Designed miniproteins, single chains, continued (2). Designs and how they scored, part 17

Each design is a single chain, and the fold is of that chain. pLDDT is the mean over its residues in the fold that is shown.

## One batch from the design tools (miniprotein)

Design m4559
Fold by ESMFold2-Fast:
Structure m4559 (fold): chain A 65 residues (1-65)
Amino acid sequence: GTYDIKIIGDKPALGSDGTTYKKGEVIKNVTNIKVTEDGEVFAVDTDTGQIIVAGEDNVEITQTS
């Protein structure tokens, strides 16, 4: 499925290409969401193929398909 990731906390999400996503931004159409035991969220941007890393407590994840 695909998901949207909204940044809701003060800690930014980071793209593997060096992009930063800050509070209030939404990363759309991500896939392969994995949450680690340490509370890290990993996802893949379907448009770019980049890996996105975020803190679980700093994001809201919504399934879109």
Scores: mean pLDDT 83

Design m4560
Fold by ESMFold2-Fast:
Order: structure tokens, then sequence, then C-alpha cells
Structure m4560 (fold): chain A 94 residues (1-94)
């Protein structure tokens, strides 16, 4: 179920966030795997549930054949809620 998958993702992300604000990059990979990623968005978040929502949307995009990935960029000082909201809207349109 979606609820069971959400819980699996939450457990994995708790190890990444460790209660701190972290920075991430979401990118769409081109059809040629040797080419660099295109259409890149970056955001910072410390909320596990908000990051779970991003991963769930990425899995939905992947089910549609879009090669979208999430990359960890390291720690951040502040959450970027505007970037997060823009990312969520963008992922929903993939």
Amino acid sequence: SMEERREEIRRALEEVLKGEIQRFRVAVLPEDPSAPPTNVMEFSIGDVEKLVEVLMLIEEARKKGVRVVLEYLGPAEEEDWEAYEELVEWLKKL
C-alpha cells in the first residue's frame, strides 16, 4: 500500500536527516545515461514528512517512465519552503 511504502521511505530518510536541516537536489536524467542531468531543482528541509512526500512523488513520476532522482548535498542552515512548494508542484506535473 502507499502507507506501507511511505513508512519504508520515512525510516530510510530518518537516517539521512538525523534531526537536522539537509540540502537535496532533484534531477531528471536524460535518455542517454552518459549525458549530464537536466531540469534540476534544489531545496533544504529538516521535516521528515515533507521529504517523504517528495520521495513519494518521485516514485509516481518513475512509474510514468520519468527518470527522476534525489541526491543528498549535505547540511543546510535554513529550510526553503518556497523551493519545497515549487518542487512539489513541478513533480506533480511530471
Scores: mean pLDDT 80

Design m4561
Fold by ESMFold2-Fast:
Structure m4561 (fold): chain A 115 residues (1-115)
Amino acid sequence: SPLARLRAMVNLALQTGTSGIVETEDEIIDTVTGAMKIFAGTRRAPGSGRESTHEEEVIYPLFASDPELQPVLDAALARAGMSMDEFVDAIFNRDEAAVNRFLQALLAAIAEAEA
């Protein structure tokens, strides 16, 4: 199942970055977790629409340093026609259409990585 693989990739990212990922009360510091929450309609309380670049700096290097996650993430971004910065901005701006586009691309990239 693509959903089961997505969960495995999230678990791998979380285990790899446990010391580097700081979850705040806002809980939109992990890009994959944030995208899944937005796509599932489980949005955080309205009015938390602050732009933040500090969380971007923490999350982006983590995924870029993982050789198994990086190709899937890069493929998903390429399919969605967006950069990592644009994806993170979409999460913080709560652009559900852009986040949904990325998540669909991520599911496709995960399915292709299935071998």
Scores: mean pLDDT 52

Design m4562
Fold by ESMFold2-Fast:
Structure m4562 (fold): chain A 103 residues (1-103)
Amino acid sequence: LLEEGLEALEALADTALANPKMTEENLAAITAARDRAVEVLSKLSEEELRELAERARTWPPDRALTALTAISLAAKRRGLDDLARELRREAADIGLEKSDRDL
C-alpha cells in the first residue's frame, strides 16, 4: 500500500502541474485525482503517511505542496488531527513562498 500511495501522489502531482489554469474542467480533473489519492492514502497507517510526507518534502515545491495537501486530507479522514494540521500548515507555507498556490 505504501507503493500505491506513492504512485497516487505522483499521479496527482502530475495532474495538478499539467492543469495550471483554474478552469472548471481542470479543477474537476485535479479534484478527481486528489480524491483517488486520498482514498488510497486513507488505507495507510500513521507511520506510512509520515513516511510519504518525508518523501514528498524531497520533491520540488509545486509537487511537495500537492502531495502534502493530499496526505493532510487523508490524515484528517483517518482522525489523525495533529498530523493533518501539521501537514496542512506546511503545505500552506510552501504555497505562500511560491505566490502560486496550485494544488
Scores: mean pLDDT 78

Design m4563
Fold by ESMFold2-Fast:
Structure m4563 (fold): chain A 117 residues (1-117)
Amino acid sequence: RRELLEEAIEELERAKELAEEGYRLAKEVGDKRTARLLKAARSNAESARRSAEEGLETGSDESVKLAIKLTDQAIGALEGALEEARKIKKHGKEIEELLRQALELLKRARELLEKAL
């Protein structure tokens, strides 16, 4: 359980960092919609990480369940950002690749969190 939560926390942190880089690039090209979705994804990934850390520290299943819910919200926001990024001419492919990597990390974190319950 501890190892699964520790791995999920690491995957959530890495996904947040990739979403932040995507946000920076989206802002640089003036794509406000992609930037807004990436800001939401980053915020939800950070909140999921904090809930997973609380679950690790306290043994709370409710904290782990909240981390799963927040991870699902981050996944939804990234999927929306990925669809919008496909419309971007400058840096669109670079943003798309960052978002695909972030999505894989969030999906892995979600599986680890479910196994930790």
Scores: mean pLDDT 86

Design m4564
Fold by ESMFold2-Fast:
Structure m4564 (fold): chain A 77 residues (1-77)
Amino acid sequence: MELKVEVKVEETSKDEQLRQLENQRREIGELALKLGDVEGMARANLEVLSLYLRLFESPEEAEELIARAKEQLEEEL
């Protein structure tokens, strides 16, 4: 079955938000590895990157970068 991953970050300083994203990525990655879902682990990392871009870049630029990264990920897998 597909692993659907969702990552969230509380509204704090940008440095603290980045640290929260890194912690969530690590925890989700460990879970995906225990499930043997390498694709899920890759998607978890992409979700963390998506949230990072949305916090530090404009929404339009983030969406374009995320869409291109997802397309590249699907081609590589």
Scores: mean pLDDT 62

Design m4565
Fold by ESMFold2-Fast:
Structure m4565 (fold): chain A 103 residues (1-103)
Amino acid sequence: ESVPLSDEQIEAFAVVVAELMDEKGEVTLDEIYDAVRERLPELSHLSRSQISDLLHFLVGLGIVSVRYDEKTKTYLYRATVPASEVVAKLRESLANLPRSVRP
């Protein structure tokens, strides 16, 4: 990754992730990666690792929660707020974070 993501790109990612979680409840990293490639062509160049980093940034902000599912041996992610509220929550969180800790 040669260029840092803009706040607008982070918002677009968070909206797609929250919409997917509103539709399905709990989702895997693979489902998030596929949804980003389908719904956000401007972010389709991001690797799985970069998508994982961005997702865990949202976990750090408390916008997404994660659990390990022992039956499937995978991590499952869910939104802590509805998709309709995610932009407001993200903007509030980003306003209080220095650029150096953003993905």
Scores: mean pLDDT 81

Design m4566
Fold by ESMFold2-Fast:
Structure m4566 (fold): chain A 79 residues (1-79)
Amino acid sequence: MEAIKEGVKTLIEGLREGKPVIEAGLKAMNVASKTGNEDELIKLSEIVAKVHQAANEGKSTEELIKLIEEEAEKKIKES
């Protein structure tokens, strides 16, 4: 499984558990770093940054998960 997919799964699980985006994102990056290369880690960090911005704008957990899935699909297709 690609590191981006593992990171995204970890990020979504963290958000569903009520963790802040930064905490969920740091855990996702740590998980992805075990198998991912620099390009995959950069792409995942861009997803985390965009989701963090959306959370600061007051988006719901469901809206954040949808955004993560859309951005991940785009980044995976570019990999």
Scores: mean pLDDT 81

Design m4567
Fold by ESMFold2-Fast:
Structure m4567 (fold): chain A 87 residues (1-87)
Amino acid sequence: SEEIEQLKKALELLEQAREALKAGDLEKADELIIQAIKSLPEKYREEAQKIAVETALKNRDKSDKERLQAVIDALTKFVEKKLKELS
């Protein structure tokens, strides 16, 4: 249950990051992405960090907004997959 609660908290923070990005607050979106990764169960944090870094690198030629959007989308997909595996 604690693991499921941590995964759900990460999804809430990623949704907040998405709303911050829609509002044009790129700094807030980035802070919320970092908070989302830190909120994950410890065993998933390294993999989530790697996904975020690799996604940002693949989108380095795009705008900051597009890059952050790609990171949020990739992390959301990762967290949803882990949550489904535990359901």
Scores: mean pLDDT 89

Design m4568
Fold by ESMFold2-Fast:
Structure m4568 (fold): chain A 115 residues (1-115)
Amino acid sequence: MKEKIEEIEKKIQEIVDYSLKLLIAANMGDKETMLYWAEKIVKLGEELLKLIEEASDDEEMINRLKQAVEDTKKAFEEAKKRLEAGEDPLSAAQLVQNAVDRLIEVAKEVLEKLK
């Protein structure tokens, strides 16, 4: 349990760090690097969900995190489509950032319940 809590905290911090790197890349107009960090955030969200499922039997809490991960995946796919259509990287990054901010919020709430 304690080791899983520390791993969860580490993954939440990595999502925060990658979110900043995504925003920096978008500000530089580097859509390829922006999408690279967005994809890594999605993978971290999936890994975080798996860790929470192994650490808790709270179906409501698990379902809330699952929804936040799915919303982040949808935002990533939408950002890819908008960038392919020639939309501004910063606008596409804001879409992903909004979903990631919600993912971080839900993940932190889940973490507090596991302590």
Scores: mean pLDDT 85

Design m4569
Fold by ESMFold2-Fast:
Structure m4569 (fold): chain A 119 residues (1-119)
Amino acid sequence: SLSELLEKFTTAVNNKDYKLAEETLDQILELLKKEKDLETLYNVGKQLGNIISTLPESVAVKFIKKITDFLLNEKDKKKRNAFRLGFLEGIPASVARDTSSVLYQTLMLEVTKVMIEKP
């Protein structure tokens, strides 16, 4: 289930097992392709945004790019927007205000790409 995978992802991140975290994120994103409930998409996005923002910069950048690829491949605009809005809401305001951080720069570039290619 999505809840079990989110718990597994959080545990892997807390244990600094970034390989298991990446594998678990890939499984979460695969299940989200079949998810129809917009509230679930928003809430999963929010949890992922919050957790990914706590990662070391290089890992966070890699995972943000995976999230961007998922969004670019989502054909349903409502599903794409629900997940995107959740993900952005999950990012702490402190990260969004640090314009010098590579994490913020990556997030802005990837979000801009999604907005241009998949408005």
Scores: mean pLDDT 81

Design m4570
Fold by ESMFold2-Fast:
Structure m4570 (fold): chain A 72 residues (1-72)
Amino acid sequence: SVAQLQQQLALNEAARRALDERIAELDAQIKALADTDPKQAAKLQTLRGFLTAVRGSVEHMAERLKEKIAAL
């Protein structure tokens, strides 16, 4: 139903916002550690890359849901 697709889209948007906040926190941590602990900064950079990929998948799902809603 339209209501179910709209609920899925809302949950997906909430997940995207949470990922954006986490990525911003990681960016701040990476910057803080770059000079004092470059090995830890590199590990966080890898985690950031993973979260960015997950964020992309979440955004792709949101676009698919929007297209399904528009087609109804």
Scores: mean pLDDT 88

Design m4571
Fold by ESMFold2-Fast:
Structure m4571 (fold): chain A 72 residues (1-72)
Amino acid sequence: DYNKTLAETRELLDEFTALTGEYPAAPGDASLEEVVEHTIEAARQAVAQGLVSQELADRLIETLRRLLELES
């Protein structure tokens, strides 16, 4: 369900923001695909910097990919 995946994604983004201090905002004119790609890259970099766990990043990436597929 799109709404369930969206809610799960928002919860994971809130946790990500609490750990990094910044919401991974894409440019204001970005498509959903570009927003997802930007957020995935931000998650990978946060793991590399030791700001978030690999487990949190993997969960966020998985929910973002599911969200993108459900919108298709």
Scores: mean pLDDT 76

Design m4572
Fold by ESMFold2-Fast:
Structure m4572 (fold): chain A 97 residues (1-97)
Amino acid sequence: MSEELAELVREAQRLFIQAGREDLAVEFGYFVTRLVAKGHEELARALAETLVKLLQAGRVDEAVELFREVKELFEAGKVEEALALLRAKQAELDAAD
């Protein structure tokens, strides 16, 4: 993966750990590695960016739910739907500031 994506992944993992969710920090790291290995680096980046924004805003429960939903969509082969969900959430977060 790119250095920028690797830094973003580490930041998301750090924020999950600070939120008391070390289990999700580990699971997220494995999930991103799997996404990149399958050529879905754009999905990995969008997920990491959105999770960082939610976690920095203290919206931990929403970050947990979003990560779960993205995993379910990816496992169902619905990559475009997962990307659309993340982009919609990013736009919502950007509009809230």
Scores: mean pLDDT 86

Design m4573
Fold by ESMFold2-Fast:
Structure m4573 (fold): chain A 91 residues (1-91)
Amino acid sequence: MELERRVEEFLAELEAELAKLRAKQPSAEALRDAVATEILGLSAAEREAMTVRQLQALLAELILRRLRERIPELPEELVREMEAAIAELRA
């Protein structure tokens, strides 16, 4: 129960962060650019050179890293599943 609650809290915080960012952006394209630059720390040139799939892979890697930092006891099976999904996005 505690582990599940902590994962839910992390996801709720992430959703709230994205909702705030979405509310400030005039369009879906501007939101995507803001995620790339403000959340992922990419330059405008890096964002322009990147495919949607590559951007999704970087975002997923950042989410997994933050999740593991917040919840070190995260099941290895779930971590491996997420790593496999990220590898597929990079292919």
Scores: mean pLDDT 72

Design m4574
Fold by ESMFold2-Fast:
Structure m4574 (fold): chain A 118 residues (1-118)
Amino acid sequence: ASVEDAVRHLERAVEHAERAIKLGTEYAKQAESAGDKEAADIARTVVEAAQRMKEHFERALESARKGDLDAARAHVDEAIAVGGESYPAIRKAPPEVQEAFSEALRHVAEARNALDAL
């Protein structure tokens, strides 16, 4: 594993988090238009989770690029924690939103493995 491997996985995690934000926002608009309060609350929760995860991925990416591996690991761990805390809402979201979160979490786990091998 290398810092470049961690950086590559974090960049992909950011891309999937951005997709989750986009799809979750579309889901929120659909739920609001339908008057579905439960779906709207789920959509809001998954968008907020994706935004928080993206911020941690971006901070991990910046830290890894600067060679601050301890800070990079900390931000990766915070992103994983957000994903875990938000799982009850994510599992109720549409399949395409769930897939975007799964891909973001897969790439951040690969980034964590790359950082731990240093």
Scores: mean pLDDT 90

Design m4575
Fold by ESMFold2-Fast:
Structure m4575 (fold): chain A 120 residues (1-120)
Amino acid sequence: EVAEKALAQIPAVAAATAPYDVFLGTFDELGPDVRIAFVAPSPEAFERGLRALVQALAEGKPVEEIAQRLKDAGMAAIVERNGKRAVAGDPELLRHLAEVMERYGDEDFAKAAREAAEKQ
């Protein structure tokens, strides 16, 4: 099952930052063109977001729907697949995601999160 394989890979690329958990990675089982970053304000929001992410990926949902489901779980997220990108989240969480992505060295995702925060 695609969802079970995706869940098994998520912990391998997750990073913890106080007070937020961060997921950064690409899933080979879901295709080499899938890149996802998100921050969660709590472990509970992180768990809800991971479940929503796995389900949306298994259902083949577009990046806009995946990002929206992560936002609905209380997260801020950037989702990129097949050259398409979506960003969703509260402005404060998006600013934190941008700071985390800068520290990680991903200026492209940092810029996307910052620009999305400014547009809200």
Scores: mean pLDDT 69

Design m4576
Fold by ESMFold2-Fast:
Structure m4576 (fold): chain A 91 residues (1-91)
Amino acid sequence: MSAKERLKKIVEENIDKLTVQELIELMGLLGVSPKEAIKILEDRGITDPGTLFLAAVAAASPYSSVERAVDFLERLGLITREEKEELLALT
C-alpha cells in the first residue's frame, strides 16, 4: 500500500528483466534491509560474496529515495509516466 511496497512489487515482478547492477541500485534506492538484499540476489542464483556484500552496502546506504527509484524504473521502461505520478503521490 505504501509507495515502497508498490515499487518492491514492481521490482519483484520484473526481476528477470534487470541486470545485477540495476537490481543492486534499485535495492539501495528502495532502502531494503541488507538481509533482504542478500536474499533477493540468492533467489536469482547469485552467491558471489563480493556481489552480496555490495548489495548489502547499497541497501544500508542513507541515499535511499523513493523518487529516484521511481525515476529509475521509468527510465528502464518498467513503469509508465502515469504510474510514476501515482507512486510519487503515495509518498
Scores: mean pLDDT 76

Design m4577
Fold by ESMFold2-Fast:
Structure m4577 (fold): chain A 78 residues (1-78)
Amino acid sequence: GPEGLRAYEEALARLRALSPERYAAFVAELEAEVARTAEEIRALLEKQGYSQEVIDRAVAQTRALVRGEMGRRVLAEL
């Protein structure tokens, strides 16, 4: 939701200002986690016989959720 998006954007802005190395590491970790979780959800829903439209919506929602959760984790450390 909006809280997750805000946390994600704030985490990126603060990391970018504090450390280019920490920013690059976070972005790399984030993209890897998003890709992994999206693939897991896609595989699970395909096994259950859901339509491609339902799968695509669920994957998009999962990507947004992962970004929000990782952003909140980073903000707790800053």
Scores: mean pLDDT 83

Design m4578
Fold by ESMFold2-Fast:
Structure m4578 (fold): chain A 98 residues (1-98)
Amino acid sequence: SLEELAEKIAEFAIKHNLSLTDIDNIIYYYGKKHGLSIDEVIEILRRTLELLREKGYLPFSDEAYERLLAQSVRDIREEKFNEEKGKKLYEEFEKYYS
């Protein structure tokens, strides 16, 4: 349920006022921990950002959203993540839904 995961991450991000970098790090860490493919990680990211945009948390134009998504996809493919920060945020995410 990539959709359910994206909804949970989006809700957590809004409630805790997370930056895009924090959101990227959580999704990357989740994918690594659960052995997801790079394409599945990108799909979770895409769905999460879409939900955040729909909820007004990311109030970007279509052009700004596409640039933002492209940057996050590049960072995922290049493994430009803070795994330690992603782990910490993910542990807080798990506690929130416990």
Scores: mean pLDDT 82

Design m4579
Fold by ESMFold2-Fast:
Structure m4579 (fold): chain A 65 residues (1-65)
Amino acid sequence: GMTAIQAAQAAIAAARQAKADEMKNLQALSDAGASTSDIAKAIGDVIRAIGDEIEAELRLKKELG
């Protein structure tokens, strides 16, 4: 219904912002010469954020029919 579509759109916006924030964090850590473990963790956070965005987009597509 209309509420489910609105919730899905909000989830996509939130997921895109989270992905942008994680990508900025990874870039900042790389530029600062952070440890391999810190960079690996940040890469994992970016991959997770990409997955969350894809899931949110698929949910909206399903709700639109």
Scores: mean pLDDT 86

Design m4580
Fold by ESMFold2-Fast:
Structure m4580 (fold): chain A 66 residues (1-66)
Amino acid sequence: MPELSPEQRQALQDLIQAVNDAIAAKEAGDQQAFEQAKQRAVEAARRYGRASGQPVDIDGLLRSLD
């Protein structure tokens, strides 16, 4: 299995946490928390893409949250 670098692991963990936070905020109707979590998810996804050498579909990620 491909092993993740420390940078890839951190970015992936940040992405997973931000996506979970966004889903929870959306379910709670907390618009401010949802927007903040979406911003964190986009940032983490971009960092993961750069660290892994593969682009992440940021637009697809954002559409999946909406």
Scores: mean pLDDT 78

Design m4581
Fold by ESMFold2-Fast:
Structure m4581 (fold): chain A 98 residues (1-98)
Amino acid sequence: MTPKEIAEELLKLYKEDLEKAIKKAVEYFKAAPTRFTGLMYLLALQISLSKGVSIEDALDQLLEKAIEKAREMREKGVSDEEIRREMTDWLLEELEKG
């Protein structure tokens, strides 16, 4: 499954059962941590629904936070490979928190 296909499936589930959708998303992305784009889209949907902002605005906010977090880690001498792992873990934790 592509990250887009997973996001579309989870979006449908998210509208019906938020807790089940989050659990399924975590399972998918723990099995395939390279699906960063799907995680970003799901978090943007969650933020959009919780804060009443557009998905586009939520994505922009997440991208800004992701860029700043990656910059701070890079400045501290963290490797790009470690940054990729930390960023994926951060997105998964944010999804689980609701």
Scores: mean pLDDT 68

Design m4582
Fold by ESMFold2-Fast:
Structure m4582 (fold): chain A 79 residues (1-79)
Amino acid sequence: IEKYLEKLLEAIKNNDLKEVKIYFGEILREVAALGKKLSEVILKNGKTVLEVILEEIKSSSEEIKNFVLKRLKEIGEYE
């Protein structure tokens, strides 16, 4: 998870929607394989995967924000 999360955060900073789709998909797949939600996976810094993603998209493009938030709503991680 941590490797794909690092790549996702880089893709968000670079406004690369194609890479965001790939790495976000990989994170969702790995978290689902653990039987958990993004809000339940706690990182070394005490933040959840969901918290880190939501913080990073605050300064991203509208296209990336809309894609990530729509996907999070679809899987029940965000309202």
Scores: mean pLDDT 83

Design m4583
Fold by ESMFold2-Fast:
Structure m4583 (fold): chain A 85 residues (1-85)
Amino acid sequence: MEEKRRRLEEVEKRMREYVEGLSEEEKEELRKRSAELAKQTLTEEELEQLQLEYLRELLRKMGFSEEEIREVEEILRELAAEEKA
């Protein structure tokens, strides 16, 4: 578990660095997308699915491989399962 948490922290740090390097226009697009999601009436499952799709798109844009994206998705799924246990 500690290794998986460390992997998520690494990904989160890289995401923060990537966002910091974005243009003002790109940052505005991210803010708009986030605001649109927040205004939607979604079920828990729908929200989780959209968050995963958004994360997948972001990681792909950052140059993560499909394998790395799958790894992150699996870690998030396992952590969510532990929260429910």
Scores: mean pLDDT 71

Design m4584
Fold by ESMFold2-Fast:
Structure m4584 (fold): chain A 79 residues (1-79)
Amino acid sequence: MDEEIEERAREEIERIRRELIEQAPTMSPEDVVLRMSQRVAEVLRRAAEEGLSPERLRRLQRFAVRQVNEVADAAEEAA
């Protein structure tokens, strides 16, 4: 169960990243990062509520930070 929660959350974060990178040319870099951060925070909150272990939640948080950084870099390139 925990592994499925983590995998689902990772997939959702990756989808969010791809969607926002595609939208980056139509938005400011700051707006792209803000939207990514908000959506990612919701994914992390839901994973915790679904019972994801603290260890897996920390790994997911580190993954999420990397994805946000990638979106920030892509948004700057698109601007």
Scores: mean pLDDT 81

Design m4585
Fold by ESMFold2-Fast:
Structure m4585 (fold): chain A 59 residues (1-59)
Amino acid sequence: AEAAFLERVRALLEAKAEGMSSQAVSQELEQTRRELGLSEDRALALAVAAVREVRRARR
């Protein structure tokens, strides 16, 4: 579940960089969180970690 969520977060961050709106990214992440049965706190922690990793790699 967590690995699948992280994969989706990374794919959506790539799509955001290519022009997808932040609103659309947020909606897709919430949908994926619900489908995978992750808590809001856990999903937020995973998303924050993925964003930091992507930012660090691109800086």
Scores: mean pLDDT 75

Design m4586
Fold by ESMFold2-Fast:
Structure m4586 (fold): chain A 63 residues (1-63)
Amino acid sequence: SMEKRRKLGLQVAIALLISLRPMTVAEIARETGLSQATASKYLKELEKEGLIKKEKGGVYVAS
């Protein structure tokens, strides 16, 4: 579906952004145009996949 494809593309973009530098939910939301709630949901899904980690101070880093 379009929604599934868009979600996958955004998750790939988020993982690439974080691979360049640590980012917060607010920074990911700003860079992607997502709401903070949606950005947080996608970040949690990427964390479950083992692609990123949440560090002290609320930043996400590449795993």
Scores: mean pLDDT 83

Design m4587
Fold by ESMFold2-Fast:
Structure m4587 (fold): chain A 86 residues (1-86)
Amino acid sequence: MSVEDLLAMAAVIPALIEAGDIKRALHLVELMYENIDKLLAASEETRRELLRLLEEALEVERSQPNPDPRLIELLEELIERLREAL
């Protein structure tokens, strides 16, 4: 999976959460987590954009009436690892 594919996946996660498609949102976040080494090796510009998109997704999920604990956990872990790499 390319970094560009992962960036495109990150960009749709907030919309999937707003649509209530939590299973698909979780699947995309899990794919990003499985490819974390590729994300950490991306350019600084790409890592900053990924961080921004994942932080947006986390805020959207936290604002939902019944946030998914696994989705929150994985988003927080991805965000932390990307911040540590900057």
Scores: mean pLDDT 84

Design m4588
Fold by ESMFold2-Fast:
Structure m4588 (fold): chain A 61 residues (1-61)
Amino acid sequence: MEIKIKIDLSSYSEETAKKIEELAKEYKEQAKGASEDEINKLENEFLGRYLELAEEEAKRK
């Protein structure tokens, strides 16, 4: 699996970090049977959801 996800979770709360890890795991599992084009789409979708979680975390600070 060639989906490359490297997120600095130490900057987030435990709750937000767990949600990001769960999303990353879900997308990596979907990528195991996917074409290269599908993997790129999954990476972009994950990034979008990750940014939403990061924005919600920032609003709490």
Scores: mean pLDDT 72

Design m4589
Fold by ESMFold2-Fast:
Structure m4589 (fold): chain A 100 residues (1-100)
Amino acid sequence: SVEEEIKKLIEEVLEIAEKVLENPELSKEERQKLLEEAAKLIRKAADLIEKYNGSEKLKEMVRLAEDVVKALYLWLQSGDESLREIARRLLEKARELLEE
């Protein structure tokens, strides 16, 4: 189903986000490339939601995934560990919402 496809795209974004957050062996350039890939997946999910009139819950999940990616991008640019903590908290909220 389209809903299952959207959820799968969001799950893939969250998996990329966790890898960027927690894999100590990744370079800054590799992390940035992964976040660019996550942004493409978010766009695909948003496009499917628009085309098939997705639920408010799916829209909220996409917004939350986008917020995670934005926080990680800002962390990579600034080196501010508080942004990494914000991204981690947002990632946990996104996972909880996905399991509901």
Scores: mean pLDDT 87

Design m4590
Fold by ESMFold2-Fast:
Structure m4590 (fold): chain A 68 residues (1-68)
Amino acid sequence: SKEIVERILEELEKNPDAVISDATAELLASVKDPELQEKAREVFKKILEESKNPYTKKAAEKALELME
């Protein structure tokens, strides 16, 4: 659902230390909507810059690799 993806991205944007599963990262990386795809990419970049959680950073890095 587009609404679920948008809510997850908003939550991660507000809280870069939020734990995301590999499955959630893969779901966000696989979105076909170009606007959501760009938003997801920016959110993952922000997580890599701001998050203190190594697990969340690793999931974001994997998601960005899947989007390349």
Scores: mean pLDDT 76

Design m4591
Fold by ESMFold2-Fast:
Structure m4591 (fold): chain A 92 residues (1-92)
Amino acid sequence: SELEDPALLAALQALDAALRALADAPSRERAERVLDLLGELIERFGSNPLVQEALRRLLPQLRRFLEHHGLTDLLPRLEELERALEEVIARQ
């Protein structure tokens, strides 16, 4: 199971910490950190069905967050992540 992978667990813990930091004090730097971690997670673990399910729920929430906080210049990065995830799913 990919959930037994220490690298996946570390990536998920880093993402959770970054998301909590972003929610606590919204900033461009914290949003960019979340996007960077999401990109790494999709590239390395995007084939994992549990990762796919979690990201399909998270990405729309993150879009609304970025729009609400005026971080709309980061939306193209989020759209690339959404596309990358759908491409991985389509290959399954």
Scores: mean pLDDT 86

